# Designs tried in a protein design run: designed miniproteins, single chains, continued (3). Part 93

Each design is a single chain, and the fold is of that chain. pLDDT is the mean over its residues in the fold that is shown.

## One batch from the design tools (miniprotein)

Design m11219
Fold by ESMFold2-Fast:
Structure m11219 (fold): chain A 56 residues (1-56)
Amino acid sequence: MSDSQNMAQGSADYVRSVVQQDVQQGIQSGQTALQNFQISGNDYDLMQQLINQVIS
């Protein structure tokens, strides 16, 4: 257990650091995507209205 705990702590700490970096980047990317998505969302709504009019 002591040796396994030391190995597990080192691995867990490294994985936690990598995951934290990925999460931070994901949050920043998500915020940028949300800002861009507001404009894309309007386009998507317009496309759906056009498709509905053609099908109806």
Scores: mean pLDDT 62

Design m11220
Fold by ESMFold2-Fast:
Structure m11220 (fold): chain A 86 residues (1-86)
Amino acid sequence: SAEAERKRAEFLEWVREREAELLERAPELTDEERKLETARAMKEVARALRELDPESFALLDADTLETVGELLGDEELREWAEELRA
């Protein structure tokens, strides 16, 4: 739906803004460290959506959550990815 596409676009824009802020605030971080910090921010957003707005949580990309979970070594994110695929 148009609403689902809009919410996904808003989420992706939020991710880009967080990455830009991190690069500005901590330019000394390596590419790997920036990926990890972005992954942690994505987990917190996913957690908040899952708890407070499950309809918006359902619009998240399961493959992205699984990749974030692998980067962080986080089994909870893998479980959330499986929830989205169901």
Scores: mean pLDDT 74

Design m11221
Fold by ESMFold2-Fast:
Structure m11221 (fold): chain A 99 residues (1-99)
Amino acid sequence: SAKEKLLEIEKKINELFEEYKKEHPEASGPEDMEKMMEWIIEKMKEEKVDEKDIKIVELIIEGHRAAGAGDDEKVEEVLKKLAEILGVSVEELREVARE
């Protein structure tokens, strides 16, 4: 299910996030967060994680950046792309993301 896939990806992101913080204990602030996200994507590519899963992570990061910037149009675009990759409607994805 889309929910199970998102939970799996969230778990992987959290594991890599903790690995990054372990190597960079002083990392904090928006600029360090961006470097960490780029490192996570690169690490997943090095580990030969499925391209579809990597694309989901890239879209999640893009969505968070857009939301933080108040770019509602970009947030909606990201949700549509995520829904297509997960094989669900945007409405179903919104319900999954809320719970």
Scores: mean pLDDT 76

Design m11222
Fold by ESMFold2-Fast:
Structure m11222 (fold): chain A 58 residues (1-58)
Amino acid sequence: GHHGGDLAGAAASAAGGGDAEAARKANQYTVQGDKEGARKAGEEGGGPVGGELAEKAA
């Protein structure tokens, strides 16, 4: 959703220690409504927690 992209990006960045590229990918997938892509991108930057948060935000 409209706000989900920001939440996914922030979650991935915070959980992944500021990995900006992972945050951008998670944000892109979240705004597209791609829960699977958002989770994978979130995991890449923030581990399992980042992935779960990104998926839920999408």
Scores: mean pLDDT 66

Design m11223
Fold by ESMFold2-Fast:
Structure m11223 (fold): chain A 101 residues (1-101)
Amino acid sequence: SHMEELKKTLTEGSDRLHQLSEAAPGLTDEQLLQGLKGLLDYFKSVEHLSPTLKELAKNLEELLERFEKGELSKSQVQLEVGALSGMARMAAFALELEIKS
């Protein structure tokens, strides 16, 4: 179903965001930037599936722009990516409850 596809996509997106957040302290700024670009490419490819995925793509794009402009430290990027992972996970949980209802 569409809801099951959305749940899988949000779960995958959450896992990808979490992995980058965990890796961030050990990455160079260039590696972190490439990680953010890869995540943005992923979320842009799936943003058409729901407003929630479109919002996650937009938040990630804004985060990427702020990091490129030197407005955010690596630690701030790590926290923001972690927050986006949490948002995607909560959205997947909400869909799971709706599917089971």
Scores: mean pLDDT 88

Design m11224
Fold by ESMFold2-Fast:
Structure m11224 (fold): chain A 91 residues (1-91)
Amino acid sequence: ELKKVLEEIIREAERAKEYVKAKDAEGALKEIGEIQEQADKLKELGHDELAEKILEYLQKIRDHIYAKDYEGALEELEKLIEFVREELEKE
């Protein structure tokens, strides 16, 4: 279950990057909302620390999107993707 949730987060973050590159804030925020739901699933699975770290990335990404700082949003999305990929490699 953990691996599948982390893979879904990466897929959703990659889609969010595409929306951010297109300057589509609505599309990006929709994908960020889906990652939030995956983080909530991680809490249900007992991975509270991992979920909290992901939620911190999501807040930074949202802040950049609301500021129309699409470059900052892309940087934070890349950091989130790298962090989640590292967690997958530990399995």
Scores: mean pLDDT 88

Design m11225
Fold by ESMFold2-Fast:
Structure m11225 (fold): chain A 77 residues (1-77)
Amino acid sequence: SAKEKAEAEQQALSLKEQGDEAFNAGDYDEAEEKYSQALEIARQYNLDKSLIKDIESRLVDVSVQKLKEAVEKVVPK
């Protein structure tokens, strides 16, 4: 229904914003979890393709930062 889709969109956007907050705080594990949840909802309810692509791009950014931190943790600088 239109109401369910609107509620799903609000939930996906809220989870994306929570992911952004976690990413900015350097908590990449929480950011990954929030973005993954947002992506699942966006795909399930067939939300806007631009939103899905945006969330997918943010998950790529998380992966890049997690790899960078993993390298820095083993070999600082």
Scores: mean pLDDT 86

Design m11226
Fold by ESMFold2-Fast:
Structure m11226 (fold): chain A 90 residues (1-90)
Amino acid sequence: MKGEIKDPDSPLAKLAQLYGDVYEELATERRRARADNSPEAQERLKAIDEMKKAIENGDYDKAVEIARKLGRDDLAEKMREIKTLEEQLK
């Protein structure tokens, strides 16, 4: 079991990268929304928190829906990939 190079194509490695990308983007969206005191920004902050909770609860379909409502189809696609990889790891 000796290996110098980690397998970047393993489902676990891909999950780590996808989760990192999603949480980094959500942190960016949260920061932007917090700088804006509008009611719309407050709703975006709630949606971001709900998406994080959905991910934590394994409700990836809900996370996909919230990402689409945020206008982040890129995050919705990453959430679908996370769901597939999580299912492959079981």
Scores: mean pLDDT 78

Design m11227
Fold by ESMFold2-Fast:
Structure m11227 (fold): chain A 87 residues (1-87)
Amino acid sequence: SESASASFTTPNGEKLTVEVTENDDGVIEVKVYKNGKLKGEASIDKSKTSGNVEGLGDRVTFTYDPEKKTVTVTYKKFNVTVTITLT
């Protein structure tokens, strides 16, 4: 399995951490933490390469590029985008 994470601070002072893990079945799990607490998650496969992070509604979206193995997570409220590449 491959994994990567990135953290950033929103304009209102909240710390967001995005964790991306690819399992041995090729499913990519996205978890979004806010101030260290799990607030949302999504599963990505070849049939669903974009969508909303569950638990956070339309406020957090993801897009996956399978050729680059890159997950892009967008926090719409603050127009903040985090790009994570699986190694």
Scores: mean pLDDT 77

Design m11228
Fold by ESMFold2-Fast:
Structure m11228 (fold): chain A 71 residues (1-71)
Amino acid sequence: SEEAEKYYKRGIELEKQGKLDEAIDSYVKAAELSPDDKKFQIEAYGKAASLARKRGDFERAKEIQEKLGKL
């Protein structure tokens, strides 16, 4: 999805700016917009979970990992 790719790129730019919470939201949205691309969902949720852990939001990281486990 073109829109999913835009959210993924937005996540990368927000991450570079240190806007980690907004980057997590953008990566999650990218994954949600790509239900037919399991590989892309894994990459996008993986980045979101990694950033949530880096930020110390272990509950959010767990929720994202549970989404990964359902794929």
Scores: mean pLDDT 86

Design m11229
Fold by ESMFold2-Fast:
Structure m11229 (fold): chain A 106 residues (1-106)
Amino acid sequence: MEKIRELVREAVEKAASNPDEARKLFYEAIELYLKEKNIELTDDQKRLADSVIDLAIRAVKAGADPEEIEELLLHFLENPTDVNVQIAVALRLIGLIWEVELEKKR
């Protein structure tokens, strides 16, 4: 778990400046978690993971709190098969993007 947390933190830190590297680090975190827990993801769960990292990168670029993004990504990783948790994380990331974009347009 510690190395997974480090990968997620680095992904969030690089999201604005190097989104391709951020995505790579997040996928490394997912693969490590799946290997440690011996879990296999469905195609739908993989697509949801792709959507979550895309939203996280957008949220960081928009200026959302990196600590909140890190916590959301970790919560997603700890619940890779719980669709309700995954949807909740995605909706919160969308909410963070909208909150920051609305403040910028004031």
Scores: mean pLDDT 78

Design m11230
Fold by ESMFold2-Fast:
Structure m11230 (fold): chain A 56 residues (1-56)
Amino acid sequence: SLREELEAAVDELIRREPQLADFYRETLKKALEGDPEAISFLLPHVLALRQRRAAA
């Protein structure tokens, strides 16, 4: 689901940049509440994650 993909993308962002963890968690919360700006910020990371999972 998109929700699981958003959560996975944020988990990956926090692993790479733990100093921004609070920002990423807040952005995830806003995206799950339907905030278009938060969704737009996370969408490229979701697409990158899909591309990596689909790579043969």
Scores: mean pLDDT 83

Design m11231
Fold by ESMFold2-Fast:
Structure m11231 (fold): chain A 84 residues (1-84)
Amino acid sequence: SDLLNRLNDQIRQFVDNMARRTNRTLTPSQYRSAQSSMDDIFTSIINDRNPDNVRSVMDLIADGTGTDVSTIQQMVADRARVIA
């Protein structure tokens, strides 16, 4: 699926950016763990019934990773379409 491939590429770039900012290199196992954790976080956001919590979590991810909040919103939306 093009959507799944796009989401996976965005998560990879996101993890790569975090590793670069912290001056670290990730093993394939560490990369898979980071990707799985991001998928779990996005799934949690999709299932959260409190809009203030959703906004706060997306803002924290954006700030912590140096990613635009609009990109985080798009990744969450893409994840929702994958699991629908």
Scores: mean pLDDT 72

Design m11232
Fold by ESMFold2-Fast:
Structure m11232 (fold): chain A 81 residues (1-81)
Amino acid sequence: MKKELEEAVKKGAEALAELMDKKEKELLEKEDIDGLYELRKLVIEILKEKGYISDEAAEELYKKVEKYKELLEKELEEKKK
């Protein structure tokens, strides 16, 4: 995890987004939405600490994180029927 996150951060938001999308599928299988949300926040913190993103970029990432959380919640609701 740590190495993957660091490499993705160095490559930029696109690579990070791809990696996170992959991790989302794993957590969705477990229906661990809270874990996914926490992982996303950790990633954003790392990016800000290293100075790789601006406040504007962080806001966009937070929007994406919130959107994914809501999307996953809806997907699980549909699966439950």
Scores: mean pLDDT 71

Design m11233
Fold by ESMFold2-Fast:
Structure m11233 (fold): chain A 66 residues (1-66)
Amino acid sequence: MLEKEVIEEASKISPTLELLVRNAIESARRGDYGTAYRDLRAVEQIDKELAEKLREVIGEIRKERL
């Protein structure tokens, strides 16, 4: 599943990046998309490819709640 793959990939890069990814996903699941996209921007500054995968995960969570 994409969510698990993104978290695992982040954990291999750094603990900080893993926390940012996990926080973005948890914020999106709470409906706090402002925080989710803020954390996504932080991930994008470190790894743009990982950020695009995370954006897809957040988009799917948002779609499920609409």
Scores: mean pLDDT 82

Design m11234
Fold by ESMFold2-Fast:
Structure m11234 (fold): chain A 85 residues (1-85)
Amino acid sequence: SPSQEQLQEVESKIRDLIDSVKGLPKEEAEKIALDFMRQLIEEYGSDLTLQAVEVVLTEKIISGTNEEIELANIVLVQTLKLIDE
């Protein structure tokens, strides 16, 4: 379905974001994640974007590195900040 295809697209964009911010200082990674997630929420909506973040975070908890888990958690925190008015 279109919603499932959009979910997979957003998941891929979040995985690419995590890969792009590896090795950066935490403050810089947080700023980049905030700006990127703001754009995803504008394009895809809050519900779909949050669902994609939860899928990627779960994936990293099961099979990722400690750095990937930390970065996925940063992405989640920035996403939640943007959803709160």
Scores: mean pLDDT 89

Design m11235
Fold by ESMFold2-Fast:
Structure m11235 (fold): chain A 79 residues (1-79)
Amino acid sequence: DKKKEEEEKKKEEEREIEGMAISRVLLESLGLLTEDDIKKMEEDLRKYLFDVKKYTEEQYKEFLKKVEEKVQELKEKKS
């Protein structure tokens, strides 16, 4: 069922985005993120999305954008 597969995929993506956004907010709050740490995280994420999830370059960019938007939401809600 194409519709069911699309809904499942979207739900999984939303969970991954939320988890990554939470992790980023926590690491920023600890003041431990260097530029090198950010690059390492992006490399690990890129490898995961391309090698494991078989994302395209466009899907990867959209995923990163959604993570950034979720980070912003979490920061605003935590006040």
Scores: mean pLDDT 71

Design m11236
Fold by ESMFold2-Fast:
Structure m11236 (fold): chain A 55 residues (1-55)
Amino acid sequence: SPEEIRERIEHLERSVDALRTLLAENPDLSPEDRAVIEREIALTEREIERLRAQL
């Protein structure tokens, strides 16, 4: 349903915000660890875009 899709988008957006905060609050992260988190953000944002296309 559109409501379930919106709720999932909101949950994923919160997850992205948490990961962005993690990057901002941990400037001493290794380049490798930073890349892993950035990849997870990118994949989650693509999932959000896919879900929005269903609305």
Scores: mean pLDDT 90

Design m11237
Fold by ESMFold2-Fast:
Structure m11237 (fold): chain A 88 residues (1-88)
Amino acid sequence: GSLIDKTIEENKEKIEKVLELVRELMQALDSLPEVPREAVIKTIAAALQAVAGDVEGALKNLRDAISLIPDPEARQRLEKKLEEVEKE
């Protein structure tokens, strides 16, 4: 395909992985006894950025949101998933 076609396909794959991480993060936040509102806002912002094609902005907001999770086990799990998405 053309360079444009390749860029579209690569962006689609990255966007799908970012949106999967958004879903996992939202599930983790929903399971907390007290939900950090700032983490929810940043996660929503990341989802909107990902849909708009701003993968780097989405990943930054996801990193910030994950850092606000008070549960160390959930935070470490999501940090690892974020690293996997960033490497792909």
Scores: mean pLDDT 80

Design m11238
Fold by ESMFold2-Fast:
Structure m11238 (fold): chain A 93 residues (1-93)
Amino acid sequence: MKEKYFEEFKKYLEEKGEELEKKLKELEIDEKVYEELKKLWEKIRDDFLESFKKNLEKLKTEEEMKKLLEESKELVELTSENLLKHAEALKKE
């Protein structure tokens, strides 16, 4: 049961990472900035996975697990949007 939600969240993070990489490439930012943002995303992804796993282990009901997944997905969306805005700001100079 818990493994199912963890796997779904992990897959979601992977899909969001791919989407972010495509959008960053479309911005035509400096290669060094792109590499730094990619590394930052990888760290954020790993931090999200660790936090999700720890929180998931504390939950007893499927409804709580579904809510954690939804809330975690929303935080990932906001974080990816903020990283993209940061990249756009760096390009604007």
Scores: mean pLDDT 83

Design m11239
Fold by ESMFold2-Fast:
Structure m11239 (fold): chain A 78 residues (1-78)
Amino acid sequence: FEEVLEKVREVLDREIKDEFTLGVAHIALGVAKAIYEQGVPEKEVLEFLISVFEKLAKENPEEREALEKAIEIIKEAL
């Protein structure tokens, strides 16, 4: 789980250019870690992250390719 979040974070930090979008993505990663530590199954947490990043990509079309790369990393872990 933590390895997946780290790979996602590395892609986001490298590929996302808008600081606000990057900040929201980092908050989503923090929330994912918190709910996982509260006992939510890894699959449900990763599905939550996919949903958040899909919405971010829709609302920020200029960052879509970066967010889709992050989503792909998560899907490979499912």
Scores: mean pLDDT 82

Design m11240
Fold by ESMFold2-Fast:
Structure m11240 (fold): chain A 92 residues (1-92)
Amino acid sequence: MKITIAVYDASGERLHEPFTVDSLEKALNAIRAIAAEAVRQGRALTLEIKVEGSEEDKEELIRRVQQIAAEHGLRSRVEEKDGNTIVTLEPA
């Protein structure tokens, strides 16, 4: 499995270079760091996630991302767009 993540601010500006990881665990660890940063800055962040794996891997990733958002007191919104999963993390 390969997972590519790009991070954008509320204006659509890319905050980090897109990065690719080879496991669900590595992706979730990166997303936890991004969620913590959203809380620290008090800003909404948008994740554009491309999963090159099974639909089951993608569903598991989405479920775990929503759990991470809730653990950090963030509202999460998940959308499918152009074959990518778009996750918006915003302070509640």
Scores: mean pLDDT 83

Design m11241
Fold by ESMFold2-Fast:
Structure m11241 (fold): chain A 87 residues (1-87)
Amino acid sequence: MEEKMREMEEILVETAVREAEAEGLDPEEAAELARRRAEGLRELALAAADPERAAELLLRAARAEAAGDLEAMQAALAELQALLEAA
């Protein structure tokens, strides 16, 4: 679980920095916001009915976001939402 959450944070930070640089925004501010987002997502995963599955879905969504695969990201988030509603 912790390893997946660490990978998710790394991907979110890298993606946010890349997007900020592309848009001419502050990459340091983007990185800080991404870390805070990752912290909130970690807490959400720990509160889920199945924390390990929630972490897997969050990592999948983060990877899809980094790849620009909106359909894969939406699919992972839909599964996560269903899991949270079941909790």
Scores: mean pLDDT 81

Design m11242
Fold by ESMFold2-Fast:
Structure m11242 (fold): chain A 82 residues (1-82)
Amino acid sequence: NNMNSSIDNLNTAINSSTISTSISYVNTSYNDVMSSPMNPSSKSNIISNINDAINSSTIDTTNYYVSMAIGIINDSINDINS
């Protein structure tokens, strides 16, 4: 589903060795998040972190925001599955 697809893309992003590769997976996860059945507040928080990751100038900063987005998506998946 779109939430699991988003998590997979963000996990691939954080394990990427270059900022350009990381950002490409982050951009893919953006569409998955927008299409997901998450509540609007969770989507807004995830998208904010994704946008911060995309606009980052270093891989460390990109990875920081990607990690934040992954956490929010995992919490949303756990809430839906519970």
Scores: mean pLDDT 76

Design m11243
Fold by ESMFold2-Fast:
Structure m11243 (fold): chain A 75 residues (1-75)
Amino acid sequence: SIEEQLEAIERELLARVDAVLAADLSDEEKRRAILAATVEALERAIEVLEQSDDPEYQKWAEELRRRRAELLALL
């Protein structure tokens, strides 16, 4: 289901964030790595949501596209 796919994406993102935080990297390198991982997770979530005919999921996908663009500007 869409919900199961979104939950999997969230779990993968959280695991990746934990791995970055545990790595021997500078604070700035960790920040950039977390931002990049978040952008990738948003892209995957948008693709999942866009496969639905539900107008609420389509609206959510549009909101995530905007948030993705904002995060890309911080990289």
Scores: mean pLDDT 87

Design m11244
Fold by ESMFold2-Fast:
Structure m11244 (fold): chain A 78 residues (1-78)
Amino acid sequence: SEEIQKAKEEFEKLKEEARRLLEENKRSGGSKAQELLEKLRQLQEEADRLIGLDPSSAQEIHAEVQALRQEAAAALAA
């Protein structure tokens, strides 16, 4: 459906934005931490929405979000 396609595009966009912020946070010594955390919150919200629309993708989407959150947590703890 068009709604699922739009949600997938938004999820991929937010994931890419979160990854960019993660790299910027690593370079800046943590000055982007608040922006990164807010973007991860938005990514989780869109992930939950996408899973609601397409439950068959739930495990894959959860795994991608969890992997990015773990990478961000490691970077913020360093």
Scores: mean pLDDT 84

Design m11245
Fold by ESMFold2-Fast:
Structure m11245 (fold): chain A 73 residues (1-73)
Amino acid sequence: MQEKGQRALEAVLAAVPPELHAAAEAAVESTIIASQGRSPEAAFRAGKAAALRAGASEEDATRMAKVAVEAVQ
């Protein structure tokens, strides 16, 4: 994992309980991929969608995506 991606993952993991770590990892990965040539809004949407697919609630997915976008900028 690139250093920037590792820092983003650590920031999101610190913001969520252990049972959501898989969702946090999915959110960070999707946010990093989307940020590689797209707007912050596209990165946020990708991260949120990944967290939701991994089982996070709407509230937790939104928080994870926001933290991930902030960390990868």
Scores: mean pLDDT 76

Design m11246
Fold by ESMFold2-Fast:
Order: structure tokens, then C-alpha cells, then sequence
Structure m11246 (fold): chain A 95 residues (1-95)
């Protein structure tokens, strides 16, 4: 479970880093938000679900929402280097 959470956070970071080269349709991003929100309703302490939510908001240009989601992921898993890097990316994009 812990190894799976860290793997999912790493996958979220990889997706975030590829956003500049990916043309992801808005409908796909909206579906990712719905899936992450559904996951959070079932487990509000899922750091990877917050990371997935944040990456989708990042891709939509909703940087404040992305920052909030990544901060939640860090709060739940403060020793994750992937969650911290995701927050840094979102903060840099807000400029």
C-alpha cells in the first residue's frame, strides 16, 4: 500500500512534467478530476488522489486549485519527494 502510494505520486509527477508536450483534451482532464474526487469521497486521506486532482487542475491552468491539492498531498505524506516537486511546479506555473 505505501509502495503503491509512492508509485502513484511518482506517476502523477511524470504526467505533470509531460504536460507541456501533451495536448490532453479538457474532457479527459475533467474526467480525471471526477475520478480523483470520487476516490477522495471514499478515502479522504489518499495523497495520490490529491496529486492526481492537482495535476488535472495544473493542466487546466487552475494553479491555485492545483497548489491546494498538492499541499494536501504533502500534508498526508510529508516525506514524499514527488509531492513536494509537484507543489514546486504548480507554484512556478502561477507566475
Amino acid sequence: EEAEQERRLAQALAFAKSLDTLNVPKEVLEKRIEEAEKRLKENPQDPAAYADLGVAYLALGEYDKAIEAFRKAIQLRPDSPYARELLKIAEEKKK
Scores: mean pLDDT 84

Design m11247
Fold by ESMFold2-Fast:
Structure m11247 (fold): chain A 91 residues (1-91)
Amino acid sequence: SDRTQHLLRSYQITSDLVIDSVRQGKMSVDQVTNFAQIVFRDLTAQYPDIDPDVVQRMQDLIDQIRVASPDDVPGIFQQFRDVVIDAIRSV
C-alpha cells in the first residue's frame, strides 16, 4: 500500500541517518538503543500479526545494542534495520 511504501522509505532514510550519526560519534549507545526501542514499539503496535520469531529477533538485537561497545553498535543496528525492513515488506 502507499502507506506501507511511505513508512518503508521514511524508516530507510531515518535508520541510515542513525548509522551515520553513530559512526560520526554524534549518538551514544543509549540513544541508539532508545531509537530501536521506539521503532520496535511502533512497529509491533501497528502490525500485531508480525511473526513471533521476528519479534524475538528484534528484541534480541536491541538487547545486544544496549550492552555493545560503540564500535560494534553500527553493525548490530544494521542487522536490526534489515529485520525491520523485511518485516515492513511482509505486511
Scores: mean pLDDT 85

Design m11248
Fold by ESMFold2-Fast:
Structure m11248 (fold): chain A 70 residues (1-70)
Amino acid sequence: SMAELEERIKRAEERVEEMKRKLIEFMREKNPDASEEERRAEEAALEALAEALLERQIELIKKEAAEKAA
């Protein structure tokens, strides 16, 4: 079902976004003395990682859907 596939992708997007937000908050709490430059670099790296993880999750979801349809 396309609706089932869309729901799985949406939930993956939501999970990755939640994870990213929580990690950013955790990093800020654990390193409150971080410079603005350090904080921006860490957040940029985390955002890049979150995008890569989401792309991989979507690939896996699509593969599983294709295998189930075959």
Scores: mean pLDDT 82

Design m11249
Fold by ESMFold2-Fast:
Structure m11249 (fold): chain A 62 residues (1-62)
Amino acid sequence: MEEERKEILAEVETLVKQGFPDEALKAARARIDYLREQGRVTPEEADEMLAEVEKKIEELKK
């Protein structure tokens, strides 16, 4: 989980810095949903990761 979380957050930061915050959120959500469907993360872990992504995007946009 930690490596997946780290990779998702790094990709989000890159996309937001390039001016694509909506694409960053969409891509992160898709990856988190995929990991949940594969049983690699719990629903609680998926919600936590999505909350971290949303906070990071909000902070980077400001």
Scores: mean pLDDT 80

Design m11250
Fold by ESMFold2-Fast:
Structure m11250 (fold): chain A 80 residues (1-80)
Amino acid sequence: SIEEVLERARELVERVERSENPTEEQLEELVRLAEELKRLAEKEKDIDKQIRLDLEYIAVVAEIMVAARRRGLPVPELEV
């Protein structure tokens, strides 16, 4: 299950990064994926898997910031 979420996150980050005009819907999907990755990391007992989830969370958050700035939108707030 974790591999499926990690793959979905990587694919979406790549699509948004390559987009000349990221959509509001794509930004919302990135925010939802960030929240899912964070939840999974908090629940994970395996340190290596937790690190993988944390690194992907950082990548998704970075892409949210980049995509929002490309659109001239405020950066979406993520739950801590």
Scores: mean pLDDT 80

Design m11251
Fold by ESMFold2-Fast:
Structure m11251 (fold): chain A 66 residues (1-66)
Amino acid sequence: MGDKLHKETLELYEKMSEEAKEELRKNMAEIGTDSLENLKKAIEKVKTEEEIKKKLIEIIDKIIES
């Protein structure tokens, strides 16, 4: 990841509720984070924080297309 995209991703993650952060960590543990596609799937499975989730997916899509 580029430094700017990494920072933006962390800021969005920090804005999530504790429940959403825990759900994301659980999804990452189940799916894995070895690829950007797996990370995207983990984020997509989060049931809350729809606006933050959309922004995170947009960032990941930009990285995949790079």
Scores: mean pLDDT 75

Design m11252
Fold by ESMFold2-Fast:
Structure m11252 (fold): chain A 102 residues (1-102)
Amino acid sequence: SEVEEALERLREALLKAGLSEEYAERFIENFLNWAKAANLSDEDVVRLIELMIELIENPSRERARELVDFLLELGDPLAEVLVEEVGLEGTIEIVLRRLLGE
């Protein structure tokens, strides 16, 4: 499955970035639970994972913005609330901190 292969790449990227196995497992479980609840297609899940991997491997505001923009396109309620409460720049900062284990 392309989704299973993408999830394995995501786990590897998280571990290589210095995050614990427990953090990586919990992150993936929470992500999959959210994706299922949001009724995302396999194609959208794979693209979202690829954006996360790019951000983890090469952290930048531009890559974080690409991830946030895609989450908003998918109608993620948390991303929408964060953008309304703390603005786009504040949301980008939160995403960077969360994905980098801060």
Scores: mean pLDDT 78

Design m11253
Fold by ESMFold2-Fast:
Structure m11253 (fold): chain A 67 residues (1-67)
Amino acid sequence: VRDAVVQTAEKFAEEAGSKEIKETVEKSKNNHPESIRDNVTEEAEKISKELGEKTRKALEETLKKQK
């Protein structure tokens, strides 16, 4: 569901990178939609490495099943 996905992403950004990541997503969205995925992926990869693969796997599993 849309709300769950949005809230999960918002929570992830807050716990991992705070407001700066949120603003980066919004800026990329306005300037270039393709950059959103690239910027978020790059930031997520760096942060995900520190948080651990478990968090990344949980997100992937949830998104795949809830698609």
Scores: mean pLDDT 58

